# Ledger of designs, part 61: designed miniproteins, single chains, continued (5)

Each design is a single chain, and the fold is of that chain. pLDDT is the mean over its residues in the fold that is shown.

## One batch from the design tools (miniprotein)

Design m18108
Fold by ESMFold2-Fast:
Order: sequence, then C-alpha cells, then structure tokens
Structure m18108 (fold): chain A 102 residues (1-102)
Amino acid sequence: SIDEKLAMIEKLVRADVEADMARRTLSAAEQAKVFKILDEVMEKVKEIVKRSMEANKTIEEIISEIKSWTLEQEKTLSQEEALVLSRITDAFIHELKMIFPL
C-alpha cells in the first residue's frame, strides 16, 4: 500500500539523519532542532505524496511540488536550518524514486 511504502521511506530517511547526527557528534539540543525539522518535513512530504497520488499526479509532478514547498520553507528559516531542511528533502526524494520508479 501507499502507507506501507511511505512508512518504509520515512524509516530510511530517519535512519540516515540519525547516522549523520551521530557522525557529527551533535549535542542533545542540536539533535532536538534537527528532529523537529525532520518531523515537520516528513508530515508535509507524506501529505503531498498521498494527496497527489489520489489526484493521479506523476512522480515527477510530486517531486516538483515537494521542491517548491522546500524552497518556500527555506525563506522562513536560518541558513543552518534551511540546509538541514534541504538535505532531509533530498534524502526523501531519493528514496521516493527508488520505491516508486519513474
């Protein structure tokens, strides 16, 4: 199902982010900020995917919408937070392409 595929993508993205944070030896406070952005991104991109697939949009159209949303969100964030958002979104798009072939 779409929900099962999205849950798999979320698990892979979360694991990648956690591995990066561990490698960078981030403090608990820094990790909390990353997890907040991660949670907000996952909620929004999963919503975009579900709604767009129900509307019979292509994967290319879904990716375009995710990228557009990311660019708008980056305008509201600090440079450091915008970089975190961009990396999480890129990781999600990578996994989306693997699970839902173009």
Scores: mean pLDDT 87

Design m18109
Fold by ESMFold2-Fast:
Structure m18109 (fold): chain A 90 residues (1-90)
Amino acid sequence: SARELAEELARALEELTRKQAEEAGIEIESLEVRAEVRGDEVVITSTVTLPEETAKKEFGSSAKSSTFTTTLTYPASKLEELIAATKEAL
């Protein structure tokens, strides 16, 4: 089902994001990836929080918080292709 594919995409993207962060030496305090089917579109929302020390190192000593939310929208017809591409990058 489209919902199961969206959940699979969210899990694959979360794993890929954690792998890329680890390989880059970037510490993540929290990561939430959600994928939801809305009509004929899939909406992917990723929320990343960096530890305060990492935030200060990356964005300057006056950085008080680092939470980034990104939203990406794709045609739902691309769900299987997106999952395959994400898993190939793992």
Scores: mean pLDDT 84

Design m18110
Fold by ESMFold2-Fast:
Structure m18110 (fold): chain A 94 residues (1-94)
Amino acid sequence: KKTLLTTATAILLVGIIIDVENSSLPKEDKEKLIELLTEAQKAVLAEDYDKALEYLEEAIKLLEELEKVSPSKEEVRELKKDVEAAKKLVEELK
């Protein structure tokens, strides 16, 4: 069951990365988010949940800053909700 939750969390993170790539966000912000989410996925697969939480918290912080300035506030808000959902799954894995 814990292995299934780890796999589900990793799959969710891949889905969020794809959504970021397809978003209207500036290129630099997309690259930073993809880097953070990719490192979080690697940490989840390595069972380093504290490291995964650090990367997810940085991604959430960046999305909060982007929501303030983005013309696509709803898109940023949806991405933030998905990252927060992934964070909750990682917290359950500890």
Scores: mean pLDDT 85

Design m18111
Fold by ESMFold2-Fast:
Structure m18111 (fold): chain A 75 residues (1-75)
Amino acid sequence: SRAELAERLRRVAAEGMDVATKAMMENPTPENLKKAQEIHELIRAGFQALRAGDFDAVEETIEKLEKLTKEIEES
């Protein structure tokens, strides 16, 4: 449902922001800055897709956010 996708996007976005912020605070490298910027861009794209009713794009953005968040945590 739209409500379920909105909740998932909101949670994944919050997690990505937290992880990116912690990475930048602990090790402010150009690589971590680039990853933080990519998280922010994906969040903007996801909410824009949600507002447009493009649920396939929302799902794709959630998957990209989850993958990038994991990569930041593992680096």
Scores: mean pLDDT 87

Design m18112
Fold by ESMFold2-Fast:
Structure m18112 (fold): chain A 65 residues (1-65)
Amino acid sequence: QVEQDIADGRATAAELRAEIAKLEAQINDPSLTPEQKREADRKAANLFAALGIVEAGIDFLEQLK
């Protein structure tokens, strides 16, 4: 179970990293409005926080293995 939970967590972390990368691309896109960039920045910050929690959980589960 723990191995599957770690695998699921890593999959979630990968998805969060991919979404953050897309938002960072939007923040640096010269064709987007300042409002769209601000919105992307806020979303990226929230996803960074979620990623940190997921990665901490994976590290904890790895120690239980």
Scores: mean pLDDT 82

Design m18113
Fold by ESMFold2-Fast:
Structure m18113 (fold): chain A 67 residues (1-67)
Amino acid sequence: MKEAQEQIDKIVELVKKLREQKKGKSAEERAQISVEMGPEFNQLTTKAMEASGLDPADLGLQLDKAL
């Protein structure tokens, strides 16, 4: 499933980027980053679930293994 793997890779990159952006930030700044990135993260997660047929828990396990 090339499409599923591509979406998973995009989520992994986004999660890594968010972790780096949140390092050294205040609690308020981290909350703001989460709000700003929420729509993109939700869109990628939805596409990954649709392409893979995985439920949210299984998708989370695959993301954890990739991170």
Scores: mean pLDDT 72

Design m18114
Fold by ESMFold2-Fast:
Structure m18114 (fold): chain A 69 residues (1-69)
Amino acid sequence: SPSLEARLQALQQQIQLLEEQIAELRKKREEALANNDEEMVKIYDWAIEAAEAQLAELREERAKLEAQL
């Protein structure tokens, strides 16, 4: 269905953007670790955890749509 395909495409784009955001956050976390900045490491850990939770939800939604193909 074109409607399902369009929604799947939108989910794929959101997933890719979140994956890129998580990769960037992990790089910033490594920099904070190198600088011995424990508070920034903690902030990035929380941000990564929140983004990973969102990613898991989007991946589950994608899997449900793919099962209808």
Scores: mean pLDDT 89

Design m18115
Fold by ESMFold2-Fast:
Structure m18115 (fold): chain A 59 residues (1-59)
Amino acid sequence: MEEVMEEAQRLVLRALLEGASPEEVRALVDAFIAENAARLSEEDKARIRAMADRAVAAA
């Protein structure tokens, strides 16, 4: 969870700072999860999606 969550958080924050829409952020998160599926449990995937949704709601 350590490094991969940090990567996901940076991806989401960078996208939002660059003006990405909520839809674009969700697409980026889904692609990131698919690319990193071997490194992620189902709990990790849910946590990354929840983090992205909260970041989008706060933007």
Scores: mean pLDDT 80

Design m18116
Fold by ESMFold2-Fast:
Structure m18116 (fold): chain A 70 residues (1-70)
Amino acid sequence: SGMAKKAAEEQQKLDQALKDLVEKMKKEGVSPAEREKAVLAFLSKVRGKPVAEVAAERAALIAAEQAAES
């Protein structure tokens, strides 16, 4: 993703789409493990990156939040 000017808007759009997807799956009674698989698959497809890279990005964000480094 080389689009710098709308990076924040793109992230907000992805966050909203993920929330909608998770809420829909919760209403359908999908398990947490299945929801996580769906989220990673969705992000991998949207970002055009391997699932491993998407999972690493998510782990880095969680670590940063816990450490309050950014």
Scores: mean pLDDT 73

Design m18117
Fold by ESMFold2-Fast:
Structure m18117 (fold): chain A 92 residues (1-92)
Amino acid sequence: MLEEKKEKLIAAGAVTEEQLERAEEEARKAGRMELFELQVEIYVARLERDPEALRRVAEELGDERAEELGELMRRLAAGEATEEEVAERVAA
């Protein structure tokens, strides 16, 4: 699942392969692979312009921050938040 999502983001030009590999390595070193997976899911949902997918991801993870990130992605899709703000919240 994660690999398929990563390929989808690269194919769409949303991120480069190098950016994803670096982010994954940094997340692995920091013990934040779960947040990295969440970020990938969020970006795929944004790419598909499907805010319902964000809600499903938040429900599956059961993470309080996942719900907050879902709201940030809805705002990003509406033009009310920046991509940098979403990335910062995922990293925090």
Scores: mean pLDDT 60

Design m18118
Fold by ESMFold2-Fast:
Structure m18118 (fold): chain A 87 residues (1-87)
Amino acid sequence: SHMDEEMRKFLEEKIEELKKFAEELESTLSPEKQAQLRIVVEHYIEELKRRAEEMIKEKVPLEEFKKILEKMLSQIKELLRELAASL
């Protein structure tokens, strides 16, 4: 449906934002720490995809879908910042 397509497009945009954010964090880390960060980033990308598909199947309204994904992305970015600082 049109709404499902819009939701998946929004998810793709948020995943690209997360990847760019992670690349900036990686630029200050050793190769070993970069590898560890990449594993965690990939885990959260799959989590975002899974949660998004669940919301699409449950027919969550578009605006609520966007708010939930934005909140998840914000929380993930904070966790990644903390992880990078602790490595």
Scores: mean pLDDT 87

Design m18119
Fold by ESMFold2-Fast:
Formats: structure tokens, sequence, C-alpha cells
Structure m18119 (fold): chain A 57 residues (1-57)
């Protein structure tokens, strides 16, 4: 599922404990925030921005 992929990305960034405590609603909110950030900053070339692009897809 798409939310499982987002959870794995969060696990890599913030650690397993943070990822495991995120609900489906939290993951949906993170995806919406990532989409908004990519819409506002489409040319960001940092590793964090690449990760947000994957989450926003």
Amino acid sequence: EKFEEIRKLIEELLGKEVADNLSKEDLEKIQKEAKKMMAENPDVSTEVAKLYKKIAE
C-alpha cells in the first residue's frame, strides 16, 4: 500500500519508533503536506526534497 511506502520513508528519516506510532491519518496528512511543499518549492534539489517528491507521488 502507498501508506506503507510512506511509513518506510519516515522510518529511514526519523527512526522506527516514530514510524510505528504514525496512524493512517497521520500518514495521509504527511502526504498532503509533502504535496503542498513540492507545489510551493518544485526546484528543491536536496535529498529531503527528493524524498518529499516520492511521498507526494
Scores: mean pLDDT 69

Design m18120
Fold by ESMFold2-Fast:
Structure m18120 (fold): chain A 66 residues (1-66)
Amino acid sequence: MTPQELTDLVREVVREHPDATPEELAQAIIERAKEKGLEVPESTARFLAEVAAAHRDGILAEVEAG
């Protein structure tokens, strides 16, 4: 999985779950990755979810501006 693929996946998850906790985002990232035939380790998903939650407003603004 490339950094771009990870970023796109995280943005999709944040868009679908804008008010989700980091734990909920981590689970959603794992689920979305499985839909694409990809396996994301729980530790990686948790890290990405934490970063996404901290930058949620920015991520949502980027998606809305698209």
Scores: mean pLDDT 73

Design m18121
Fold by ESMFold2-Fast:
Structure m18121 (fold): chain A 61 residues (1-61)
Amino acid sequence: SKADQARENLDGIIDHFSEYADELRDIADGMVDGLKSLPESDALAYGTHSAYLYGLDKLLK
């Protein structure tokens, strides 16, 4: 799925920049919270943002 692909890509970035792992997780948490505040129709309109939201939500759990 696109959510799985987004998570895989994000994990790769985190692995490469381990020094920034905590900052990336904080950013990811903020992004998930921000996207969850959007109407479903608006979130879906971005496509990538919807996949990113679900990917980040799984990463942060």
Scores: mean pLDDT 62

Design m18122
Fold by ESMFold2-Fast:
Structure m18122 (fold): chain A 96 residues (1-96)
Amino acid sequence: MVLSAKIKVDPEGRIKVEITATSEEDALEAGIDLVRYISEKYGDRVSTVLEVKGNTATVYIAVPRSLVEDLVADIKAYLESKGIPVTVERVEKIDV
């Protein structure tokens, strides 16, 4: 089961999505599902890296600054449509 997701955004157009689940398998599945959604909607306009550590899947996304707000809104809406509570944080810098 996925418990929550946190979206972090920096001013340079980097986005970090942290998905917390009850198991590593659920975290991995949720992470893969999100990467697939982003890739199908945005194609070559975005790059994604998926990392799984314990029960947390982290998706790092690089996107042109002009697409940041649309992508954040789309990710939030997508995850919330699955019943996942989402928080959005504006941060100074995202380290890869």
Scores: mean pLDDT 82

Design m18123
Fold by ESMFold2-Fast:
Structure m18123 (fold): chain A 80 residues (1-80)
Amino acid sequence: MDVFRQMSQSQRQQMMQYWRDRIRRLQAAVDTPALQARISMIDQIIAAIQAGDFDTAISLLQQMGIDDDHIRRIQQQIDA
């Protein structure tokens, strides 16, 4: 989780909003309980980031199976 810890607050929020919007677009095409649960967890991560509770944010990211490689991949998609 070193990539996430080294990101700015703005970069963390932008990455999470990008990911949330991407999953919301997928949910608009196909609505499943798995996608609903994933959006709920993303909303909790965004709230933790806004509160400055990075330990909770990192714990939730790990529960979702998000690692540093996943974070780098998302950042590349935002910058493209």
Scores: mean pLDDT 75

Design m18124
Fold by ESMFold2-Fast:
Structure m18124 (fold): chain A 63 residues (1-63)
Amino acid sequence: MMEKLRKQIEEERKRLREESGEFIEEASAYARAMLTGLTYYFEGDREEGSKYLGERLREAQAA
């Protein structure tokens, strides 16, 4: 019985560590991929990419 509780605590602790690390890495990778994708899609046109991001941010603010 006591061992089951210990296992649950250990599992939750591992989950939190993995979720934190993975989330940070995933968020960073996702942001980088998005920027790269936008830059590549606009063939390096930073201004067009910036306008696109600006529009999305405005929509997000409205929502």
Scores: mean pLDDT 59

Design m18125
Fold by ESMFold2-Fast:
Structure m18125 (fold): chain A 74 residues (1-74)
Amino acid sequence: SRDAEFRRLMLETVLEAQEEAEAAGFSPEKIDELIARLAARLTELYRAHGDTLSPEEFRERAREIKEEVMEELS
């Protein structure tokens, strides 16, 4: 289903961000904050645009959000 696909994309994005943050030497506190902020922003993206974006467009927007949140915490 579309919901299951988008849920998977959100999970993949969060896992990628966690791995990148760990590799970059983020503190555990910053990693927790990254996960929380990213999850909130991805949930909002899905609520606002989940019915209008393709899975590929959603993946692209999710990556942009990931980069923004990581920059905010750098």
Scores: mean pLDDT 86

Design m18126
Fold by ESMFold2-Fast:
Structure m18126 (fold): chain A 85 residues (1-85)
Amino acid sequence: ELKERIIKLVEETIKSAPTPQVAVSAVAGELLRLAEKVKDPEEQEKIRKIADEVYSFLVDELKKNPNITLEELRKLAIERIEKIM
């Protein structure tokens, strides 16, 4: 349930972004907003840790490939979330 919510949010956020660089920042921001909406403190902390992990991962991928497409970034983000959850 939480995993599916995070995956859907990240996928839609990247799809809506104008560039991969904006998508990376937007993903972190949207995940942090999701954390503020959940009432369980343990779930909030889990989402914040996922936000940090995904942000760091995507920043590294963008550094390795500055010409990465939004579609490629989306696939990498979803694969990373699947791996850590």
Scores: mean pLDDT 85

Design m18127
Fold by ESMFold2-Fast:
Structure m18127 (fold): chain A 55 residues (1-55)
Amino acid sequence: SPEEEIYRLVREHADDKVALAKGIHALQEKYNLTPQETGELVRRAIARLEAERAA
């Protein structure tokens, strides 16, 4: 799903913003996501990663 793939990209490429941006753009095209939907999924992925790191 786009949610899971974006979460994996954020987690795997936390230190490589260029690779992260390219991966997100590719998923946006693959799943025909709107900019709003893409932004929401990225925000959720970051929040989830932060929560997992805090636990």
Scores: mean pLDDT 80

Design m18128
Fold by ESMFold2-Fast:
Structure m18128 (fold): chain A 59 residues (1-59)
Amino acid sequence: MSLLDIPGIGEELAKKLKELGIETVEELKKQGEDFFVRLVAQGIVSSELAEKIYKYVNG
């Protein structure tokens, strides 16, 4: 499944995730909550978007 299939992930965010070595939904799911905390801290995503994506891949 493509990262672009996740609600809230656009092409720019998908590109940044690929630069971090995350190319699939399965790889993203393996990262856990701390990965999303780091994305927010780096300004890559908002806290709300990070929570939405995390819940989608784990819910």
Scores: mean pLDDT 78

Design m18129
Fold by ESMFold2-Fast:
Structure m18129 (fold): chain A 76 residues (1-76)
Amino acid sequence: MREQLELDIKRSMALMAISVTLTLPFPKTLSDSEISNNQKLIDILKSYLPYLDEEEQKLAQKAIDLLSNEIKKALS
């Protein structure tokens, strides 16, 4: 019961982070600090994957892929 409440809180936080990542526009160019921050956000999202169901994990992976692609563009 207490473990389920903690899981629900972690899932809610993860879904909020995913929603923000997918809905906010990305800047046209990324600074080194923005690249670092996006990499940290990827690491945070990956840490939440075990607390998500299959459909929620797909949304998290979409957010991770989007952030990774923006970093890749900035580094090329």
Scores: mean pLDDT 73

Design m18130
Fold by ESMFold2-Fast:
Structure m18130 (fold): chain A 94 residues (1-94)
Amino acid sequence: SSLTEEARRLREEALARLAAARSLDEAKQIVRETTERFKELIARAETEEEINALLDIALQLMLEFVRRWGPAAEPLATEAAQELARVAREVLAR
């Protein structure tokens, strides 16, 4: 879907920004901004298949964030994953 392609581009952009980030605070800001964009994409999804694809793309980014920045990244990654899952459940309940 076009949303899935947009989500993959968003993940690629976020990964490049994370690779260039010079501090954990900068990395956290990138993850917060990217999470808000993923929430917007999920809110626009019309099918369960598309919602699941968007969630998978977003969660893969959270895993890569933790892999690169270690245990200090886990609280934000967990919060982001929970927020994304919450938005997905709300959309599925429509």
Scores: mean pLDDT 89

Design m18131
Fold by ESMFold2-Fast:
Structure m18131 (fold): chain A 105 residues (1-105)
Amino acid sequence: SPSIDLVESLLKDFENSLSKAKAGDVKSGIESGLDSAATYSNKAEELMQQTHSPEDRRVNMTLGSIHTTLAMAQVLYRKGVSDSDIVELIEQAVKNLRSFLDDLK
């Protein structure tokens, strides 16, 4: 399924982002994760708009929610949201995406 492939790709990108952050390249890890969240959210929306399938709608809602949460955290960064808070949001997104993939299979 193309929509399942999008979820798996985002999950892999987030795992790579977390690996970079834990290795000390925190800013690069966060930026990569945010870029991936935006990219796959946009692809999921395009797919949902073409197919209108229940699966593609669920994927669009899930990836869109993750992207919005991370984008909001980035805007709030200067107001007391730390790099560690954003990393924790990506870790939580990984857990949520794994659970979501199990529900789709």
Scores: mean pLDDT 83

Design m18132
Fold by ESMFold2-Fast:
Structure m18132 (fold): chain A 85 residues (1-85)
Amino acid sequence: IEEYAEKAVKLAEEIKENGSQMSLEEIEEKAKEIRKYLLEMQKAAEESKDLELGNEASKRVHGALSDAASELSEERREILQNETA
């Protein structure tokens, strides 16, 4: 859970810092990778029955995604939000 959360947060922070310099394709690729980690976190939390840890990790990733979205152009923000939904 925690390892996947950390990887997802790191990718979201990269988008926040460098997203204006990234192509739309790069944003989409990174967003898909974040979604992959979110799904892996959900499965790990369900298998371990540690829903509290899973919820805390998910909130942290969601916060990082919201921060990243706020720094992006409308077009880039839409891609990030659609791919991570």
Scores: mean pLDDT 75

Design m18133
Fold by ESMFold2-Fast:
Structure m18133 (fold): chain A 65 residues (1-65)
Amino acid sequence: MMEIELVDLYDSLKEPYSSSDAIIEMLKEKGIKELILYLPSGIRVELRFDEKEKKLHVVKSEELP
C-alpha cells in the first residue's frame, strides 16, 4: 500500500482533464492498486484503483485525531 499526499486529486473533481490523468498513469505504471492519502485538512482517505475502469474509488475516509 502506497501513501501519497495528493492535493491535486481533490482538484481533479473540478478539472477532469488535469493532473488526475497523470496520477492515474503513474499508478498504472507502478502497479499500485491501493493508496492512503493524508490530506492537509487532517483527513485520512483510503483509495482503491480500478484498472478496468481507470478510476479511483474511495474505500474509507476518517478524520485524524
Scores: mean pLDDT 59

Design m18134
Fold by ESMFold2-Fast:
Structure m18134 (fold): chain A 80 residues (1-80)
Amino acid sequence: MEYVEIAEKLGELLENDAPASEIAKVTEKYNILDEELAKALVEAWKNPDPTKLTEKQKEAVKRVLELIRKAAEEYKAAEA
């Protein structure tokens, strides 16, 4: 399950304060996050207030939510 693996790895990297370049590299295969969006995601992760997000932080969060949704669909399909 490729999206599940990417979502899990992304969560691990965020929890371990990994650099934005490493986060971008993990998501590169599916063009989910570039380094700029990965940096915005890290900043949003440290300040999880949806009313204070920048445009780039909103875009990064949106792409991560799409990844999580795809991961959930893959997981559900495997359990069906």
Scores: mean pLDDT 75

Design m18135
Fold by ESMFold2-Fast:
Structure m18135 (fold): chain A 76 residues (1-76)
Amino acid sequence: LDELREKLLEEIREEAKKLGIDEETRRSVLSHFERHADRVRRTLGPEEARRQLRHIREAVLEHMRVLAEREKERKK
């Protein structure tokens, strides 16, 4: 579980860098994922937690893409 969690966190970090998301926003997004991951770990068994973490990762990646597009339209 922790290995999967770390892999998903790394994927989120890499995507954030590719999208040019600023450090503060990136920290917020990573914190959001970790908060959800902690809740999932506490409430679900390991196999269900793995499934849910993958779903959360997809949602976070989509959210980052939306944030990047908004940032691009808003800034300068």
Scores: mean pLDDT 74

Design m18136
Fold by ESMFold2-Fast:
Structure m18136 (fold): chain A 63 residues (1-63)
Amino acid sequence: SKAERVRLLQKIAEKYRELKATLDEEKIAEFKEFVNDEFIRLSEGEPVEEIEERIEKKVEELK
């Protein structure tokens, strides 16, 4: 739904700000590229829940 997409975008923005405060620029660039690819998948009809799970996992991998 639209509400679920808005929530996902807000969550990603919050995680991005947290990571930007703690990680180097190369890891931040990697996260941004990952998120861009996930947004393409979202636009192609993948479930918000699957996108969210993959982004959560990527955040943990970069820590």
Scores: mean pLDDT 82

Design m18137
Fold by ESMFold2-Fast:
Structure m18137 (fold): chain A 91 residues (1-91)
Amino acid sequence: SAVERAEELTREATERIQAKDYEGALELARRIIELAREALRRKDYRSALEAAKYAIAIMNQLLIDGAYPEEAEELLREALELRDEALAKIK
């Protein structure tokens, strides 16, 4: 499922952050965002919401660590927009 794939990518991103491979974490976050977009397209709003939340968590960690602040802020904005769109459809 999209959620299971997002969970695995999030685990990998966390390992990359611990290794200070912030570029690898950004690449994995972009893949999670794409999973959220695909879930929205399929009207799987619960999976889209969960994937967006995972991307938000990764971007917040990069911002806390001071890694790629401009790119992390941009991806955070995209993930927040996807979260809000999914939430609007669930309600």
Scores: mean pLDDT 88

Design m18138
Fold by ESMFold2-Fast:
Structure m18138 (fold): chain A 82 residues (1-82)
Amino acid sequence: ATKEQDEKAKKLFEESLKLLEQSREAMRQGKYEEAVRLAHQAILLSQQASSLAGDPELIEKLKKLAPLFAAEAIRAIGELLD
C-alpha cells in the first residue's frame, strides 16, 4: 500500500464511523429501514478501507470494528422485520 492509499483508506474509515453513528441514531428514533441502509453503507465503506489499507494500525482498527458494524446491521434488520 502507498501513502495515498492509506490516506484514502483512513477517510473511508472515518466516513464509515459517521454512518455507523447515524445508523445508531436512526435506531433510537425507530427509523429501522434508514438504520439498515446506513449500517449497510458503513460496512461497504469499511470493506473498501480494508482493501486499500497497508498500515498495520489502520488494519487493526478496521478488524476491531467489522463485528460491531455487522452487529448493528443485524439489530436493525431484526427490528425492521418485527
Scores: mean pLDDT 79

Design m18139
Fold by ESMFold2-Fast:
Structure m18139 (fold): chain A 92 residues (1-92)
Amino acid sequence: MYEQLSDEEVEEAERELDSLDFPEEVKELARKLLEALKNKDLEEAEKLAEELEKALTEERLKRGVEEGKLEEVKEFMEKIGAPKELVEKILK
């Protein structure tokens, strides 16, 4: 539903992301995804979502990431108004 992110919304989303217990590499990819969404660059956002999914899968393998942490990422993406297609790609 949301078509464009404001600077305030990006900052709030980044603060929420920083509170999550994820590695810095995962957080960096999510921040880049937020910037792509802010710029309405859906092609770049889709690529970053794929990289974020891969990084989350790798961390899940290494650390046994709880299902709740993946749900936190989903909730965060939904809060920033990410397209359903991007959210589904991250969780698939």
Scores: mean pLDDT 64

Design m18140
Fold by ESMFold2-Fast:
Formats: structure tokens, sequence, C-alpha cells
Structure m18140 (fold): chain A 86 residues (1-86)
């Protein structure tokens, strides 16, 4: 169903965000702040592209809302890492 597919996309995006944040934190703890930022930027790019393709395929604007949330959350984490590395 439509609701089930949207819920799956949201949960998968959130899981990938949390996994990438954990990996970025591990990199930061190793003194690799730039690698952590690059990883977060890569995940942001990949998830936004995947969600944009789902929007194009389905016509459902909810995928654009999820993409906006992905951008916001990963941008906040990038800025947090920049602040911690300074």
Amino acid sequence: SLGLELDKAYLEAQKRIEETKAQALALLQQGKAQDAIDLLKKTRRELVLELDELYKKTGLPTYLVIAGEVRRELNEEIEKIKAQAA
C-alpha cells in the first residue's frame, strides 16, 4: 500500500542517517573531521537523489518532504562536527 511504502522509505532514510552519524562520530574521535564531513555529505547526496527519483516515479510530494528532513538533519550534523573540530 501507499502508506506502507512511504513508511518504509522514511524508516530506511532514518536508519541510514543514524548509521552515517555513528560512522562520522567514530571518524571524528580518530581526528578525521574532514572524512566525517565528507561521509555525511555523501549520504545526504545519495539519499536526496534516491528520494527525488521516488518522487519522479510516484508523483508523491511526501518524498520531497522526507528529502528536506534528510538535508536538514545531515546539515545540522555537519555543522556540529565543524564546531567540534574547531
Scores: mean pLDDT 87

Design m18141
Fold by ESMFold2-Fast:
Structure m18141 (fold): chain A 98 residues (1-98)
Amino acid sequence: LSQEEWENALQKALEELQTDLQNGKEVPEPPNEPPSVLSSDPEKVISYLKDLFYELLQKGVSIENAKKLTKNVGKYLNLPEPFIETFIEQAVAIVNQL
C-alpha cells in the first residue's frame, strides 16, 4: 500500500473519531473480519483502530492503557509503527481537546 493511501485513511479515521467524540456516538463495534482481510484495506484497518480506541475510552480504560492496547493491536495487524504512533498521538490530542 502506498504512503498516500495510509495518510488518507489516517486523516479520515481521525476526523471520524473527533466527530464521534463530540457527538457522543454510541460505542462502535470493531470489525469482526480476519486480520488478513483488514490489513488489505487501509481504511478498514485504521477505522478498526479508531473504533477500538474509542470503545476502550468509553468503557473507562485509561488513556495510557488505551494507547498500549491500540499499539499492540496495530502491530498485530502489521501496521507500520510510525503510522500507529501518528494515529495514537493525534487521537489523544483530539480526546484532550474535549
Scores: mean pLDDT 70

Design m18142
Fold by ESMFold2-Fast:
Structure m18142 (fold): chain A 80 residues (1-80)
Amino acid sequence: SMADKAVEEIVKVAEETFKTGNVEEGLKKIAEILRKAGLSEDQIEQALDAFRRAYAWYQKTGNKEGALAAIETHIRDVLS
């Protein structure tokens, strides 16, 4: 489905962002994916904020799996 494809692409961007630390590039890529999926600006802003919170939590705790799961859950909720 379109939702499954968007989730997969965003998780890949999140994995790359966690490795590089380039949050600005990651946010831009995620916004583009969500815009192509037909989300509103408000939904995109909420998703970007969720990503920022998950990244900050990952930086503090080192729990990559938990941070990625939080991002995936939020994106699935927004796309449903």
Scores: mean pLDDT 86

Design m18143
Fold by ESMFold2-Fast:
Structure m18143 (fold): chain A 95 residues (1-95)
Amino acid sequence: SRLDELEERIERLWEEMREHKNDREKNAELMGEIAELLEEYLENSSLSPSTREYVEILIEVAKEAAKEGLTFEEFEERARKRLLERRERVAAERA
């Protein structure tokens, strides 16, 4: 299916970024491509609200990484922090 093709391509791009960890220009290109594929995945998937939110955050951070020339490690750290902040906000609103 198209979703299987998207998942395979996204995983391949994540692997490519790990291999090019110190190449900011290459990572920017790969991050841009990943953001586009994740947007297509989101539009073609019936995801749970929490999974949809997770993917939306990854798209946002990937776009920022492409624009700012972040390394894969910097991307992972930013994504982790943003996901944590979102979880803390949701917990505070429920408390």
Scores: mean pLDDT 79

